# Ledger of designs, part 15: designed miniproteins, single chains

Each design is a single chain, and the fold is of that chain. pLDDT is the mean over its residues in the fold that is shown.

## One batch from the design tools (miniprotein)

Design m477
Fold by ESMFold2-Fast:
Structure m477 (fold): chain A 59 residues (1-59)
Amino acid sequence: MMLAVAVEDFESSSPDFLSFKKGDILEVLKEVGDDFLYAKSLKTGKEGLVPKRYVEIIK
């Protein structure tokens, strides 16, 4: 399982995007182009697009 940690808060009113808080752990499901991930919040169980610049991938 590939995990990422949010390095900053991100909030979106769009249903296509996942909102999260700094420190939230996300499961990376797939990459979407160069700038986005499709991820699931382990805190809420919700899925959506995540801008890569707002998260750090855990190796």
Scores: mean pLDDT 82

Design m478
Fold by ESMFold2-Fast:
Structure m478 (fold): chain A 103 residues (1-103)
Amino acid sequence: SLAAGADVNARLTSGPYLGWTPLHLAARYGDLERVKELLAAGADVNAENPADPYRFTPLHLAAYYGVVYGREDVVKLLLEAGADENLKDSLGKTPADWSESFL
């Protein structure tokens, strides 16, 4: 597991996940326990990745992948932590626009 605390908001500097935070990755893969750990450690719940062509927040990733993989629990946790459900990605879409079952 990644180190908690010191690296909670560190961005990847190379590779296919360039610019993404640990919270982006936890949300993408539906790792509920890791999302809880990162939020408790002060992760930026509304972090955008300018190196990502879509500029997704963790909530965008959770909405899209949560519906595909049945992990809506991560979406709920991010919303409870103060995620802005109205933030638009580079295509002008909110998290709800990526998921017909987002609430």
Scores: mean pLDDT 73

Design m479
Fold by ESMFold2-Fast:
Structure m479 (fold): chain A 67 residues (1-67)
Amino acid sequence: SALGAKLLEAARNGDLETVRRLVEEGADVNYKDSNGWTAFALAAQNGHVEIALYLREKGADAQAVPK
């Protein structure tokens, strides 16, 4: 979905405020792109610890890994 794609971009870029807004708007915190990337995985890979922790608190699967 459009919200899911925006959530992934915000998480990759370290934009915590946009991540929060999109989750509050109903974005699926476990949304995966065609390669299996989630917002949590992108935040973790890029060192955005606060975003990764926020997503985990909102129900993100911390053990999900891309293919």
Scores: mean pLDDT 81

Design m480
Fold by ESMFold2-Fast:
Structure m480 (fold): chain A 121 residues (1-121)
Amino acid sequence: VNAQDANGDTPLHLAAKYGHLEIVELLLAAGADVNAQNNNGDTPLHLAAKRGSASQPEIAKQIVEKLLAAGADVNAQNNNGDTPLHLAAKNEKGGALEIVEALLAAGADVNAQNNEGETPL
């Protein structure tokens, strides 16, 4: 379940990225590594935060909450130094607030700095 493709994405990365809630749940139950990093240093939580809010906010929030409940590192940094909260806050398309609220409730660091010295908020 933790095999990586050419981009370093595991099945859990792709399920989180494309909003496949039921597949996320099945992969977590099968022992998927919730904190696996792809070639960009993104965890599944980074990909859920970046893309999920743009299409189906309710499903995006549920995926974020399922990953956090499975032990996802809310403050993981990718190769740009971005946390999931940085990526959620940069998303200007619908549902970003719900994901930001879920990440803050899980202890996201609002003062984390990326490689450009930017905080998430």
Scores: mean pLDDT 80

Design m481
Fold by ESMFold2-Fast:
Structure m481 (fold): chain A 62 residues (1-62)
Amino acid sequence: THFEEGLKLEGEGRLEEAVRHFLDSLFLDPNDSDSGRALAQLLREHPELLKTAGDYIFSREA
């Protein structure tokens, strides 16, 4: 799943890719509390990733 891939990428230090996979999980299921918590924690620890998340969301809006 996107959540499992996100966790794997986070463990590998591939944080921007992990953010995108957690967001993909939430786009498919907005009630995915596990992906929501993982994303929130990652963004708290690495605030620079907020731009990555915003840019990805914006690119999906088209």
Scores: mean pLDDT 80

Design m482
Fold by ESMFold2-Fast:
Structure m482 (fold): chain A 67 residues (1-67)
Amino acid sequence: MEALSPLERRILQLLAEEGPLTASEIARRLGKSVGTVSAHLRRLEEKGYVERVGRRYRLTEAGREYV
């Protein structure tokens, strides 16, 4: 499996701490653009580490192993 980037690990940690968040909320908290965060969220979703709940992303059990 491909290693997680530092930003992807920070996204997983944030979701573990604060629960389901939109891409815009994650971007604001991490000081990144929505486009950058959305690209990383798509990769994390493809890997099964996050899942979409409406407009929000939630950490999966598999993702929790990396936080």
Scores: mean pLDDT 83

Design m483
Fold by ESMFold2-Fast:
Structure m483 (fold): chain A 90 residues (1-90)
Amino acid sequence: DLHEAARAGDVEGVRRLLAEGADVNAADAEGRTPLHLAAEAGHLEVVRLLLEHGADVNARDNLGRTPLDLAAAAGHREVVELLLEHGAEP
């Protein structure tokens, strides 16, 4: 699904699933969106694609963490920069 494709960095899988009508902001059991999973994993191209399709840059999981929080904790500097460019709150 979109969460698995985003976590794996599967750019073409993400593109196909979004074209098929997958909800870019769908939350898993932990409240995590595809953007949370891509940001935590450091998949810059998937992060960009999700943001282009209207992903909520400030979505909070069940622990109150944003995609920016997860990318920063994991040390993914380029993902942090991209999220900030798209309106992520520090």
Scores: mean pLDDT 90

Design m484
Fold by ESMFold2-Fast:
Structure m484 (fold): chain A 70 residues (1-70)
Amino acid sequence: SELEEWFKLFDTDGDGYIDKGLLPALLRGLGFPVPSEEEVDALIKKFDKNGDGKLDYEEFKALVEWLREQ
């Protein structure tokens, strides 16, 4: 999956998570508008089920699919 390969490029630690600070660059690379810091916080709050400030691949995939439907 291209999306999974893209996620892995930003998962520099290889732990299966990306932090919120990487989300703007990741979304930009996928062709989405770059979110503001407030928009990033809102997206993390919406999709981060664990409340740890990080997104796993399934949470990230859900976020991207939601953005494509907007």
Scores: mean pLDDT 77

Design m485
Fold by ESMFold2-Fast:
Structure m485 (fold): chain A 81 residues (1-81)
Amino acid sequence: DRAERERLIKELTELARELGLDVTEEQVRAEVEAAGASVEELRAGLLKAKAVVEASKIPDPAEAVARLRAIHAELVAAGVL
């Protein structure tokens, strides 16, 4: 359980850095703890974060931004962010 949580935090941190966010693993862990996110919520968040990376490959910037905004809102609603 804790090993899985740590793995998910590391993957989320790597994806955040890929998206150009200046975050550390400790900062991601602190935010996850503050949000009270479960392992299942972290898995959902990671899948949605991967969708954000995929959206960043969309040639139309307006479409990409719209998808990123929708994903972010869903992550906030899920308590992951």
Scores: mean pLDDT 69

Design m486
Fold by ESMFold2-Fast:
Structure m486 (fold): chain A 82 residues (1-82)
Amino acid sequence: MEEKADELIKKAKELYNQGKYEEAVRYFDEALKLKPSKEVYLLKANAYFKLGKRDEAISYLEKALELDPSDVALRQVLAELK
C-alpha cells in the first residue's frame, strides 16, 4: 500500500517533466504536508529555479540540507549560491 505522499510526488514529477512547474510545486507542497522529504525539497527547489524564483529555490535547498547535513555536494552548491 503506497503512502498518499508518494502518489502526490509521482504526479508532481510528471507535471515537472511536462514543464508545468507551478502545478508541480502545488503537488510537492501537499506531499510535504504529509511527510517532509529531502527529495521533495530538492525537486521543489529545482521547480522554483525553473520559475526564476531564486530566493525560494535557495530556501528549499537549505531545508533539504537540514534533513541530510552530510550532503557535501548540496552544501557546496548552497555556498556558491549565497
Scores: mean pLDDT 82

Design m487
Fold by ESMFold2-Fast:
Structure m487 (fold): chain A 72 residues (1-72)
Amino acid sequence: MKVKVEGDTIYVTPDATVADIKKALGTDEPIIFAGKELEDGDTVANLVSRGFRNGDEIEVGGKKYKLILKPE
Protein backbone atom coordinates (compact mmCIF):
# COMPACT_ATOMS: atom_id res chain seq x y z
CA MET A 1 0.00 0.00 0.00
CA LYS A 2 1.44 3.39 -1.05
CA VAL A 3 0.12 5.26 2.01
CA LYS A 4 -0.78 4.06 5.52
CA VAL A 5 -2.03 6.38 8.28
CA GLU A 6 -1.40 5.43 11.93
CA GLY A 7 -2.47 8.13 14.39
CA ASP A 8 -0.36 11.22 13.57
CA THR A 9 2.16 9.25 11.46
CA ILE A 10 1.83 8.65 7.69
CA TYR A 11 3.89 5.87 6.08
CA VAL A 12 4.57 6.48 2.37
CA THR A 13 6.46 4.90 -0.53
CA PRO A 14 8.63 7.12 -2.83
CA ASP A 15 6.07 6.70 -5.67
CA ALA A 16 3.11 7.83 -3.52
CA THR A 17 1.55 11.13 -4.62
CA VAL A 18 0.05 13.97 -2.57
CA ALA A 19 -3.32 12.84 -4.00
CA ASP A 20 -2.68 9.32 -2.57
CA ILE A 21 -2.04 10.89 0.86
CA LYS A 22 -5.25 12.97 0.66
CA LYS A 23 -7.23 9.86 -0.32
CA ALA A 24 -5.78 7.86 2.61
CA LEU A 25 -6.71 10.72 4.99
CA GLY A 26 -10.20 11.02 3.41
CA THR A 27 -9.69 14.74 2.76
CA ASP A 28 -9.48 17.26 -0.11
CA GLU A 29 -7.79 19.89 2.13
CA PRO A 30 -4.42 21.41 1.09
CA ILE A 31 -1.28 19.66 2.31
CA ILE A 32 1.41 22.07 3.48
CA PHE A 33 5.11 21.19 3.70
CA ALA A 34 7.67 23.76 4.94
CA GLY A 35 5.10 26.55 4.49
CA LYS A 36 4.34 25.59 0.86
CA GLU A 37 1.15 23.99 -0.49
CA LEU A 38 1.88 20.71 -2.28
CA GLU A 39 0.41 19.81 -5.68
CA ASP A 40 -1.72 16.63 -6.00
CA GLY A 41 0.71 15.30 -8.64
CA ASP A 42 3.83 15.76 -6.47
CA THR A 43 5.44 12.41 -5.58
CA VAL A 44 7.21 11.69 -2.29
CA ALA A 45 10.40 11.24 -4.39
CA ASN A 46 9.92 14.80 -5.73
CA LEU A 47 9.48 16.07 -2.15
CA VAL A 48 12.76 14.35 -1.19
CA SER A 49 14.51 16.24 -4.04
CA ARG A 50 13.06 19.45 -2.48
CA GLY A 51 14.56 18.73 0.98
CA PHE A 52 12.04 16.36 2.58
CA ARG A 53 13.54 13.97 5.16
CA ASN A 54 12.13 10.97 7.08
CA GLY A 55 10.18 12.26 10.08
CA ASP A 56 9.41 15.68 8.59
CA GLU A 57 5.94 17.05 9.26
CA ILE A 58 3.16 17.99 6.87
CA GLU A 59 0.11 20.06 7.83
CA VAL A 60 -3.43 19.12 6.71
CA GLY A 61 -6.42 21.16 7.93
CA GLY A 62 -4.35 22.64 10.80
CA LYS A 63 -3.16 19.19 12.02
CA LYS A 64 0.48 18.06 11.76
CA TYR A 65 1.41 14.55 10.56
CA LYS A 66 4.85 12.98 10.54
CA LEU A 67 5.90 11.39 7.22
CA ILE A 68 7.94 8.18 7.24
CA LEU A 69 9.36 6.62 4.08
CA LYS A 70 8.69 2.87 3.66
CA PRO A 71 9.67 0.56 0.77
CA GLU A 72 6.13 -1.00 0.72
Scores: mean pLDDT 80

Design m489
Fold by ESMFold2-Fast:
Structure m489 (fold): chain A 62 residues (1-62)
Amino acid sequence: SEEDEEFIKRLEERIEELKKEIEEIEKELEKNPDNKELWLKLEELEGLKALLEAEIAYLKKK
């Protein structure tokens, strides 16, 4: 349905934003590899991205 398509598009947009945030943190970690807060934030964002990708996969099978 158009509503499911719009929802998927919003999830895909959120994933793209998360990818940008992840890339920025990875660049910061190159400069500060011992920063525990950056590693934790990276792990959190990667987890969120995986959850959103799983949601899209579920919706596309419907």
Scores: mean pLDDT 86

Design m490
Fold by ESMFold2-Fast:
Structure m490 (fold): chain A 77 residues (1-77)
Amino acid sequence: SKEEEARKHLEEARKFLENGDYQKAIEHAERAIELAKDNPELQAEAYRVLSEAYRKMGEREKAIEWDKKATEALKKA
C-alpha cells in the first residue's frame, strides 16, 4: 500500500538523519509525504523529519516552516 511504502521511506529518512546524511533524509521524507497524502499523522511525522534535517543544516527558516506544516497536518487528523 502507499501507506506502507510511505512508512518505509520515513524509516529510511530517520536512519539517514541519525547518520548525518541530511540530503538523503530530506529525499526520503519528501517521498513519504507524497505517498501519505491521505494520512495526516504520517505526513506530520515526515514534516518533522524535514524540520529536524533543516535545523541540523542551519536552515532555521525552513525548519520552522516544516514544523508549522506538521502542526497543521495534525489539526486535520
Scores: mean pLDDT 87

Design m491
Fold by ESMFold2-Fast:
Structure m491 (fold): chain A 73 residues (1-73)
Amino acid sequence: QVDILVKLGADINAADQDGKTPLAIAIENGNLPIALKLYELGAVASSSKVVGDTALHVLAETGNFDEAVELLE
């Protein structure tokens, strides 16, 4: 169980061939439900601070800021 959860976290944060994480791709596509689900599973906005800032901005623009704030706390 714990091992499976850790592996899922690693896969969620694995960069693709273009160097983009699944969360970064979801944010880029404006796919808010997938982005939030990835974050709930322990995904980080990015290994880069620039993408992290973009993630927060996209969530605020889409109107799901309150849900994102709860996850950050």
Scores: mean pLDDT 55

Design m492
Fold by ESMFold2-Fast:
Parts: sequence; C-alpha cells; structure tokens
Structure m492 (fold): chain A 60 residues (1-60)
Amino acid sequence: MKLTSELLAKARKSKGLSQKELAERAGLSQSTVSNIENLKRLPTKEELEKLAKALDVKVP
C-alpha cells in the first residue's frame, strides 16, 4: 500500500480517527503523524508500515 501525506490524512478521516488516535493505534507519537501529514518529514519504512497497518485494521 502506497501512502502519501494527503492520502494518509484522507484515509484517517475516512475512518473517523484523530491524529492522536491513529498514532496510538500505530504505536507512534501524535507529533510523528502530524509531521508526516504536514510534509515536514518523510516517514521511515517502519513508521509507514505501522500507519498502513493501523489504517487497514477493520472489524469484519
């Protein structure tokens, strides 16, 4: 799954998650999520994988 800053923000909002809630689900800080969404820094591969997994977690 390819995540850009814009796509990350859209995916988060589509799931009704705040930046803090997404960060908690991914095991990251809210600052990390905010910095990535605002294009202030690039995510590491590990951070990207954690964010993608957190956004892809659903109850069937």
Scores: mean pLDDT 71

Design m493
Fold by ESMFold2-Fast:
Structure m493 (fold): chain A 62 residues (1-62)
Amino acid sequence: MKYIAEALYDQEKKSENTLEFKKGDKLLILEEVDHVSWLAKSLKTGKEGLVLKTYIKIIKKL
């Protein structure tokens, strides 16, 4: 199942696997990786990476 999410906070690139984004950015959620992280794609930059579940808000289910 795919979701559209909005970033609640800025996230800096901490590792090669981490997605960088700013508060208010729209993300496409691709997969749940574990209990705290999702794999997402930035709709602004097209880059993919891991995001913390607490850093985003689901705004639309696809």
Scores: mean pLDDT 81

Design m494
Fold by ESMFold2-Fast:
Structure m494 (fold): chain A 103 residues (1-103)
Amino acid sequence: AAAAAGQLDLIKLGADVNAQDALGRTPLHLAAASGHLEAVEVLLKLGADVNAQDIFGGTPLHDAALSGHLEIVEVLLKAGADVNAQDKFGKTPLDLLLPKQMD
């Protein structure tokens, strides 16, 4: 999975960086889900849409939060990711990341 995200990033450098697959996922979704911080940073520099939504309404920030990739969450937030974006289930990225229990 990790190597595939990096290869997808390279393939998209000569094409539309915001191209969506059959599930509506962009290269940024895949890099965020797989924890490839360097690929995330390169895609954002190339003009990747930080708020792109897949067929479930999920953004790259949802994918990073669900996978627990906190450093990628921070990078996406700094790039202008919408923390209040809701998927088709009404979940925000924070609903996936922070279970409301701080101990």
Scores: mean pLDDT 76

Design m495
Fold by ESMFold2-Fast:
Parts: sequence; structure tokens; C-alpha cells
Structure m495 (fold): chain A 97 residues (1-97)
Amino acid sequence: SLGLTPLHEAARDGDAERVRELLEAGADVNAKDIFGRTPLHYAALNPSEEEEVLETIRILLEAGADVNAKDKFGKTPLDLAREVGNEKKAKILEEAL
């Protein structure tokens, strides 16, 4: 799946429980796919403002996700959250800088 790990997929889907399970199992929180995107990039791309999806971002940040990681297009997770227009995600990511 283009270098996607299970953690990328769980973060994209906003599945907070699965994100916690994978991190406990030793998943690399900063793994990069073929686009240079980390799980945090995919959490930021999810357009939902539901609390579970916001919680996936908090869990990844608590686990040591690099908030400043740039993908191959020069985009950080914060840049992607702003492109989606999700103010709550943007605020969480800005507070982690």
C-alpha cells in the first residue's frame, strides 16, 4: 500500500483505539511512506472534527510524532490541517510547536 504502515491507516481513519494499540505494539510513530508522510500527516488530512479524530492527533503527539516533519511536497501536518480547513486540528498542532 505505497509504503503505508498500519499506523498510517489507523491515523488516516481517525481510529484512536487502533492508534493506541499499534503504538503499544512498537509501531514507529514517525514512519514515512513513499510521499514522505508520517501518520500525523494522515491524521491532519482527515476532514472530521469529531473528538475521536482530534484524539488521534493528541495520541500521536504524546508518542513523539514530529510536528515539523515535511512531506515530499514540503507540507507539515499543520499545513495539511489548514488546507482541509479544520480549525480545531490546526490549533492542536500549533500548540505542539
Scores: mean pLDDT 88

Design m496
Fold by ESMFold2-Fast:
Structure m496 (fold): chain A 54 residues (1-54)
Amino acid sequence: SLVDEVKEKILEEARKLGLTPEQIERLQAVLDEHKDLTPEEVARVASEEILRLL
């Protein structure tokens, strides 16, 4: 689905930002909890979580 593609792209970008494997796993868990989000909502949630982890 488009949402799954957005999630994968976000995880790849997070890795480029220098997040550790453990932080990537936490980000993925947060995104997986929000199953009914639109692509825009996924991007917003991911951005907030990434900023929290940095």
Scores: mean pLDDT 78

Design m497
Fold by ESMFold2-Fast:
Structure m497 (fold): chain A 77 residues (1-77)
Amino acid sequence: SDLEKLFGFFDKDGDGVITAEELKAFLESLGLHPTDEQVQAMIDEFDLDGDGVLDFEEFKRMVTAMALDVAELVKRA
């Protein structure tokens, strides 16, 4: 699926989670310039278990809540 492809672009090391650094790098690749505080706030909003990273289920919730166009994001990645 497009969500699995998008998750794969974030998960560069194959550990099944997205770190703040990986999320920031991806947003910068889209022409966005988020602060470290903004990236951390995005993770904190969807990190329900408090481990400081997003798993695939938390990532899907973030994409849905932020109304991200997954097909457009996959094209840009």
Scores: mean pLDDT 69

Design m498
Fold by ESMFold2-Fast:
Structure m498 (fold): chain A 65 residues (1-65)
Amino acid sequence: MEVTAVAQATKDYTAKTSTELSFKKGEILEILKKVNDTHWLATSLDTGKEGLVPSTYVKVLEEVK
């Protein structure tokens, strides 16, 4: 799957729904799709799991053209 951006978690996050991804501060997340301004579809490089992440909890390191 094509990666849109690479981001790093700035804080720990616990998924509130089954569609969200739980992650730890410092995890690298591959952003697959920016669904809306507040939630992005991402894959954790540590676990390989996919889910929605709140955009305010991640810092974009690199946007892929």
Scores: mean pLDDT 79

Design m499
Fold by ESMFold2-Fast:
Structure m499 (fold): chain A 111 residues (1-111)
Amino acid sequence: GHEYTILHAAAEGDVEKVKELLKKGEDVNLPATRAEVEEIPGARLGDIPLHLAAKYGHLEVVKVLLENGADVTYRDGEGRTPLDIAKEYGHKEIAEILEKAIEEEKKKLEE
């Protein structure tokens, strides 16, 4: 059904709703389908909540998603990461946090 998801909460910047949905077992990396793309302004196919929070500049939502295991390397249907989105939309603090999270991922796997 057309239900309110963590993608909607992330796009709206509703920190408490994001936390509530995660506690209910919703996937932190839930990819946007056609339904979310039609309902959420500026959502793209394959956007995870972290892409939407980064696009709309919702810093506290970004932090909550990262604390709950959001995939910083996830590419949407256009091959864009959450960091690419944050840089495009000029959200410097979010871009810095995502860049640090990516470097921590690289150090764990390669360095």
Scores: mean pLDDT 84

Design m500
Fold by ESMFold2-Fast:
Structure m500 (fold): chain A 67 residues (1-67)
Amino acid sequence: MLEASNLIHEGNLAYKKGDYEKAIELFEKAIELDPNNPLAYQNLADVYKKMGDEEKAEELRKKALEL
């Protein structure tokens, strides 16, 4: 639980710095630790939207909403 929260925090820091590859890696690891956590899906969706992948972002937002 705390480990997933730490990964989300680190992912947000990477995202803020523009390190989208690092942010994706950290959010995906957070999802692996807690697959029912909608926050990790929401943050991953924000990264893909920022990268211009609107379709992937929408899929991830839908996944978060269904949790």
Scores: mean pLDDT 82

Design m501
Fold by ESMFold2-Fast:
Structure m501 (fold): chain A 79 residues (1-79)
Amino acid sequence: TLSGTVTDANGNPIAGAEVTVYGPGLDKPKTATTDANGNFTIENLPPGKYTLTIYAVGYDTYTQEIELTGDKTINVTLN
């Protein structure tokens, strides 16, 4: 499971951000949308390398390579 938070540069949660992960263990990208507290969860991810992309209107798109070996929490600040 990949979970975490999406906040702006002032520490405010960003609701409605699209969180996408894709990697060689998936046949298609998996997506989640952040809740009112900026929280997201993406379940059923095999171990391996993934590209994490976070998009929210009015912010720069965040892109990061991540490696999953089990459950992972990631907290992201958007510009």
Scores: mean pLDDT 82

Design m502
Fold by ESMFold2-Fast:
Structure m502 (fold): chain A 143 residues (1-143)
Amino acid sequence: SLELNRELSNAVLEGDPERVRELLAEGADVNYLDEQGLSPASLLLMDASDSITEEDVKGMTNLHVAAYLGYPEVVEVLLEYGADVNAKDYYGRTPLHWAAERLPFVSEEEAERTIEVLLEYGADENAKDKDGNTPADWRAKAA
């Protein structure tokens, strides 16, 4: 249901793995995007950040958002319930690309654990975005 999908997105943004698990068990769609290719979580992320535009969030699933925010436990629960580990947003970016673009307030430990979980579930380290950049290229640009 739309209500469950919105609650799931709220739980993802809050970094609450227990609530994410409960909502997925109740039938929330782990891979939900609306008719415009937007998730409620990506829209709320856009509203919370002046640096993120609607164009930046098109095709971003809950897994992309959890990876970007550095929530390894939420990432793991989403993957356990069948989230597409290699889902591409409208710019060809995977959850691993977004995990590599570490936010200033995300600890190195949280960022590394998030990347490790994605790789354990088969994330493609060689996936190229529309600019030809891999997740490793995104990390190198931040150093």
Scores: mean pLDDT 82

Design m503
Fold by ESMFold2-Fast:
Structure m503 (fold): chain A 120 residues (1-120)
Amino acid sequence: SDAAALRERIANGMDVNAQDANGQTPLHRAARNGDLEIVKVLLKSPRVDVNAQDVNGRTALHLAAEYGHLEVVKELLKSPRVDVSALDDEGRSALALARLYGHEEIAELLEKALKEKPVF
């Protein structure tokens, strides 16, 4: 929540990829909550796994798309390592979740990203 305190914890050796009981990393929680400042701090870490999956196979991008956090989606898409095509345990991409929950601008942004980024 406090971006300055998070920067200091990361500088002091915090594991940015630590998973809670639901398999969620700090990046998952920030993305779900729409906490853009925390997302930016985490993405500056060279050690962050931007594609980490929770217990349901969901990435931070899935959660940002589901919860309608447009600016967080934009920030995640700036990462050259983000897997825009990752599927959750129900076979849904972040694009599928944006469409399912009616987030049209996020859906358009993800469609564009899928055309411009390599598929792994």
Scores: mean pLDDT 88

Design m504
Fold by ESMFold2-Fast:
Structure m504 (fold): chain A 74 residues (1-74)
Amino acid sequence: SALGQRLLEAAREGNAEEVRRLLAEGADVNYADSRGWTPLHLASRLGHDEIVAILLANGADLTAKDIYGLTPAD
């Protein structure tokens, strides 16, 4: 979805305000792109700790694996 794609972008950019706004608008917190990358994968790998906390509070899946078999913590 458009909201899901925007959420991935906001998580990658470290934009906490935009992440909160998109989640409030109904964006899927576990939206995955074609590589299996979720917002939590991007935020965790880039060290966006505030965004990691927001995503986890909204039900983000810590166990989701991308196409390489990697979780957000990897």
Scores: mean pLDDT 88

Design m505
Fold by ESMFold2-Fast:
Structure m505 (fold): chain A 88 residues (1-88)
Amino acid sequence: RREQILADVRALTEKIAEASENPEEAKKVGDRFVERIGQALDAGDLEGVREAVTEFLKELSKIPMNEKAANLAVALALRVVGDLVELE
């Protein structure tokens, strides 16, 4: 369900930002990710959703993160991929 995917993504990006050593920068990356996921879901573009996950992890790798934030980022990526499988 599209609404549930967006809600889960927002909740997890907020937790990543809170656990990050730079919450402001992590929040900006998370906000861009939520926007990109929403646009891809609106277009029915499952490949675009996967691309958004890849770009999100790439952008997060540029931000200093503790282990907790890094683990949450991986959990978020796996959750989004799982939600995409459920939509197929």
Scores: mean pLDDT 72

Design m506
Fold by ESMFold2-Fast:
Structure m506 (fold): chain A 117 residues (1-117)
Amino acid sequence: MEYEKELEKAKKNNDMKGIAEAYLRLGQEYFKKGDYEKSIEYFKKALEIYQKLNDMKGIAEALEFLGEIYYRLGELDKAIEYFNQALKIYKELGDEEGVNKLTAKIQELKERKAELA
């Protein structure tokens, strides 16, 4: 409801970055509710807009959220793929915090995958 209003406002103002941010917020809300299908839909919509804008930080954030969802769905290989894509972008941006966070997360998921083998 709140983020749907933000989305409508951004659309009326032709604010593409605001539209992408509203889609990220909606994805996060559906994720909290356990609606992973809608969450994926909104994160992919945000990713598409950030790609059109060449917003590298927005692209990395959307990819990171997609990785988290696929991890929750038990799709470890897909989660690792999304996290590696986000990690590459954080490295290109010099975002040390993002690099450290995703490097640790990818290692954890690879260890979990090895336990399942």
Scores: mean pLDDT 86

Design m507
Fold by ESMFold2-Fast:
Structure m507 (fold): chain A 129 residues (1-129)
Amino acid sequence: SAADLTARLFAAAAEGDVEAVKAALAAGADVNAQDENGETALHLAARAGHVEVVKLLLEAGADVNAQTSVTGATALHLAAGAGHVEVVKLLLEAGADPTAKNNAGKTALDIAELNGHEEVAELLKEALA
């Protein structure tokens, strides 16, 4: 079912299971499916720092600027908050909006600086220049 494929895609994305992500997408999983919190597979992979899964989801047409419903977080907010440099680079290359604010009015740069992720903060400052 579509719900079963979505559950498999979400689990694979959260775990960094590249082959399981490929299998779910090949079986027709909706790359932009959201859970009850508006969270997508891209949000899960970005938060966890799974670089290869992030690449696959973006290549499959994942909405790089999708926001969660509770926090208003994008994948860029989650990757920046976790200090995942390579994921931040991939999201920016894919057209992630570095000016996007979450429901607390915070950008990815604000969150990176708050959490002490200096290299991510430098990348985001360059993207905002």
Scores: mean pLDDT 92

Design m508
Fold by ESMFold2-Fast:
Structure m508 (fold): chain A 71 residues (1-71)
Amino acid sequence: SELREELLKKIGRILALIGEIIDLEKELEKAKKAGDEEKAKKLEEEIKKLEKEREELLKEMRKISEQIDAS
């Protein structure tokens, strides 16, 4: 099923995105402990952008899941 293949691809993208967010959160903790407020702010902004991308992918996956159920 084409829709199932699309779903699996989006799952893969979400997993990669979660990994990147975790790595950035670790860097954010290091920046905060070092008192690097400028770096911490940039990392927080980047994390927020990736979280938004994850949310959009989840919405797309929901739509694909609904299409599979409707088929």
Scores: mean pLDDT 85

Design m509
Fold by ESMFold2-Fast:
Structure m509 (fold): chain A 148 residues (1-148)
Amino acid sequence: SKKDLVNWNGPLTRLHLAAASGDLELVKKLIEEGDNTVIDLPVYHPDVLPPGSTPLHEAARNGHLEVVKYLISLGADVNAQDSLGRTPLHLAARNGHLEIVKELLKVPGVDVNAQDVDGRTALDLARENGHEEIVAELEKVPGLDLSA
């Protein structure tokens, strides 16, 4: 039943919590047991997570590289925006997760110029938070808009 894939507390799934905690084996188990249909399911419970967060947002925010790599390998939407317009790339860049930034930048069609609700890109957030190695990595990307 589709009801077995989503928590009754709203669209927050066990998959979001497993991704947020970096529990790769639980992420794999939940996807293999049928949660693969909800891999890009956004959460709309503002008391727990920002509305529109996907499992990839939570893994990227919390620095869980192996979970990020696994979700990308399954075709997770790297360009998904939460209710604040933030992509997984925004969250990794803001929080200083260099290796996650590198993994996201390898994905064909990643939108490096995506803007949050304040008009900030991942590059802007890396600069504001003093993550110089992430700034250098983002500035190497072909098609990056440096004009802001």
Scores: mean pLDDT 80

Design m510
Fold by ESMFold2-Fast:
Structure m510 (fold): chain A 58 residues (1-58)
Amino acid sequence: MKEAVALRDYTGRSGFHLSIKKGEKLTILEELDDDLWVAQDAEGRKGLVPARYVKVVK
């Protein structure tokens, strides 16, 4: 699994998307394609995030 940080705020607009805040630490569980990744936040919530809004750090 990869560690990442949010580059900007993103509000999930559906039950499949994860809301994130700039600077939040995320675990990337799966890279579905170049645009959408499955991420988990520090509270264990999982959902889709735009790949362009996160930076892999490990």
Scores: mean pLDDT 79

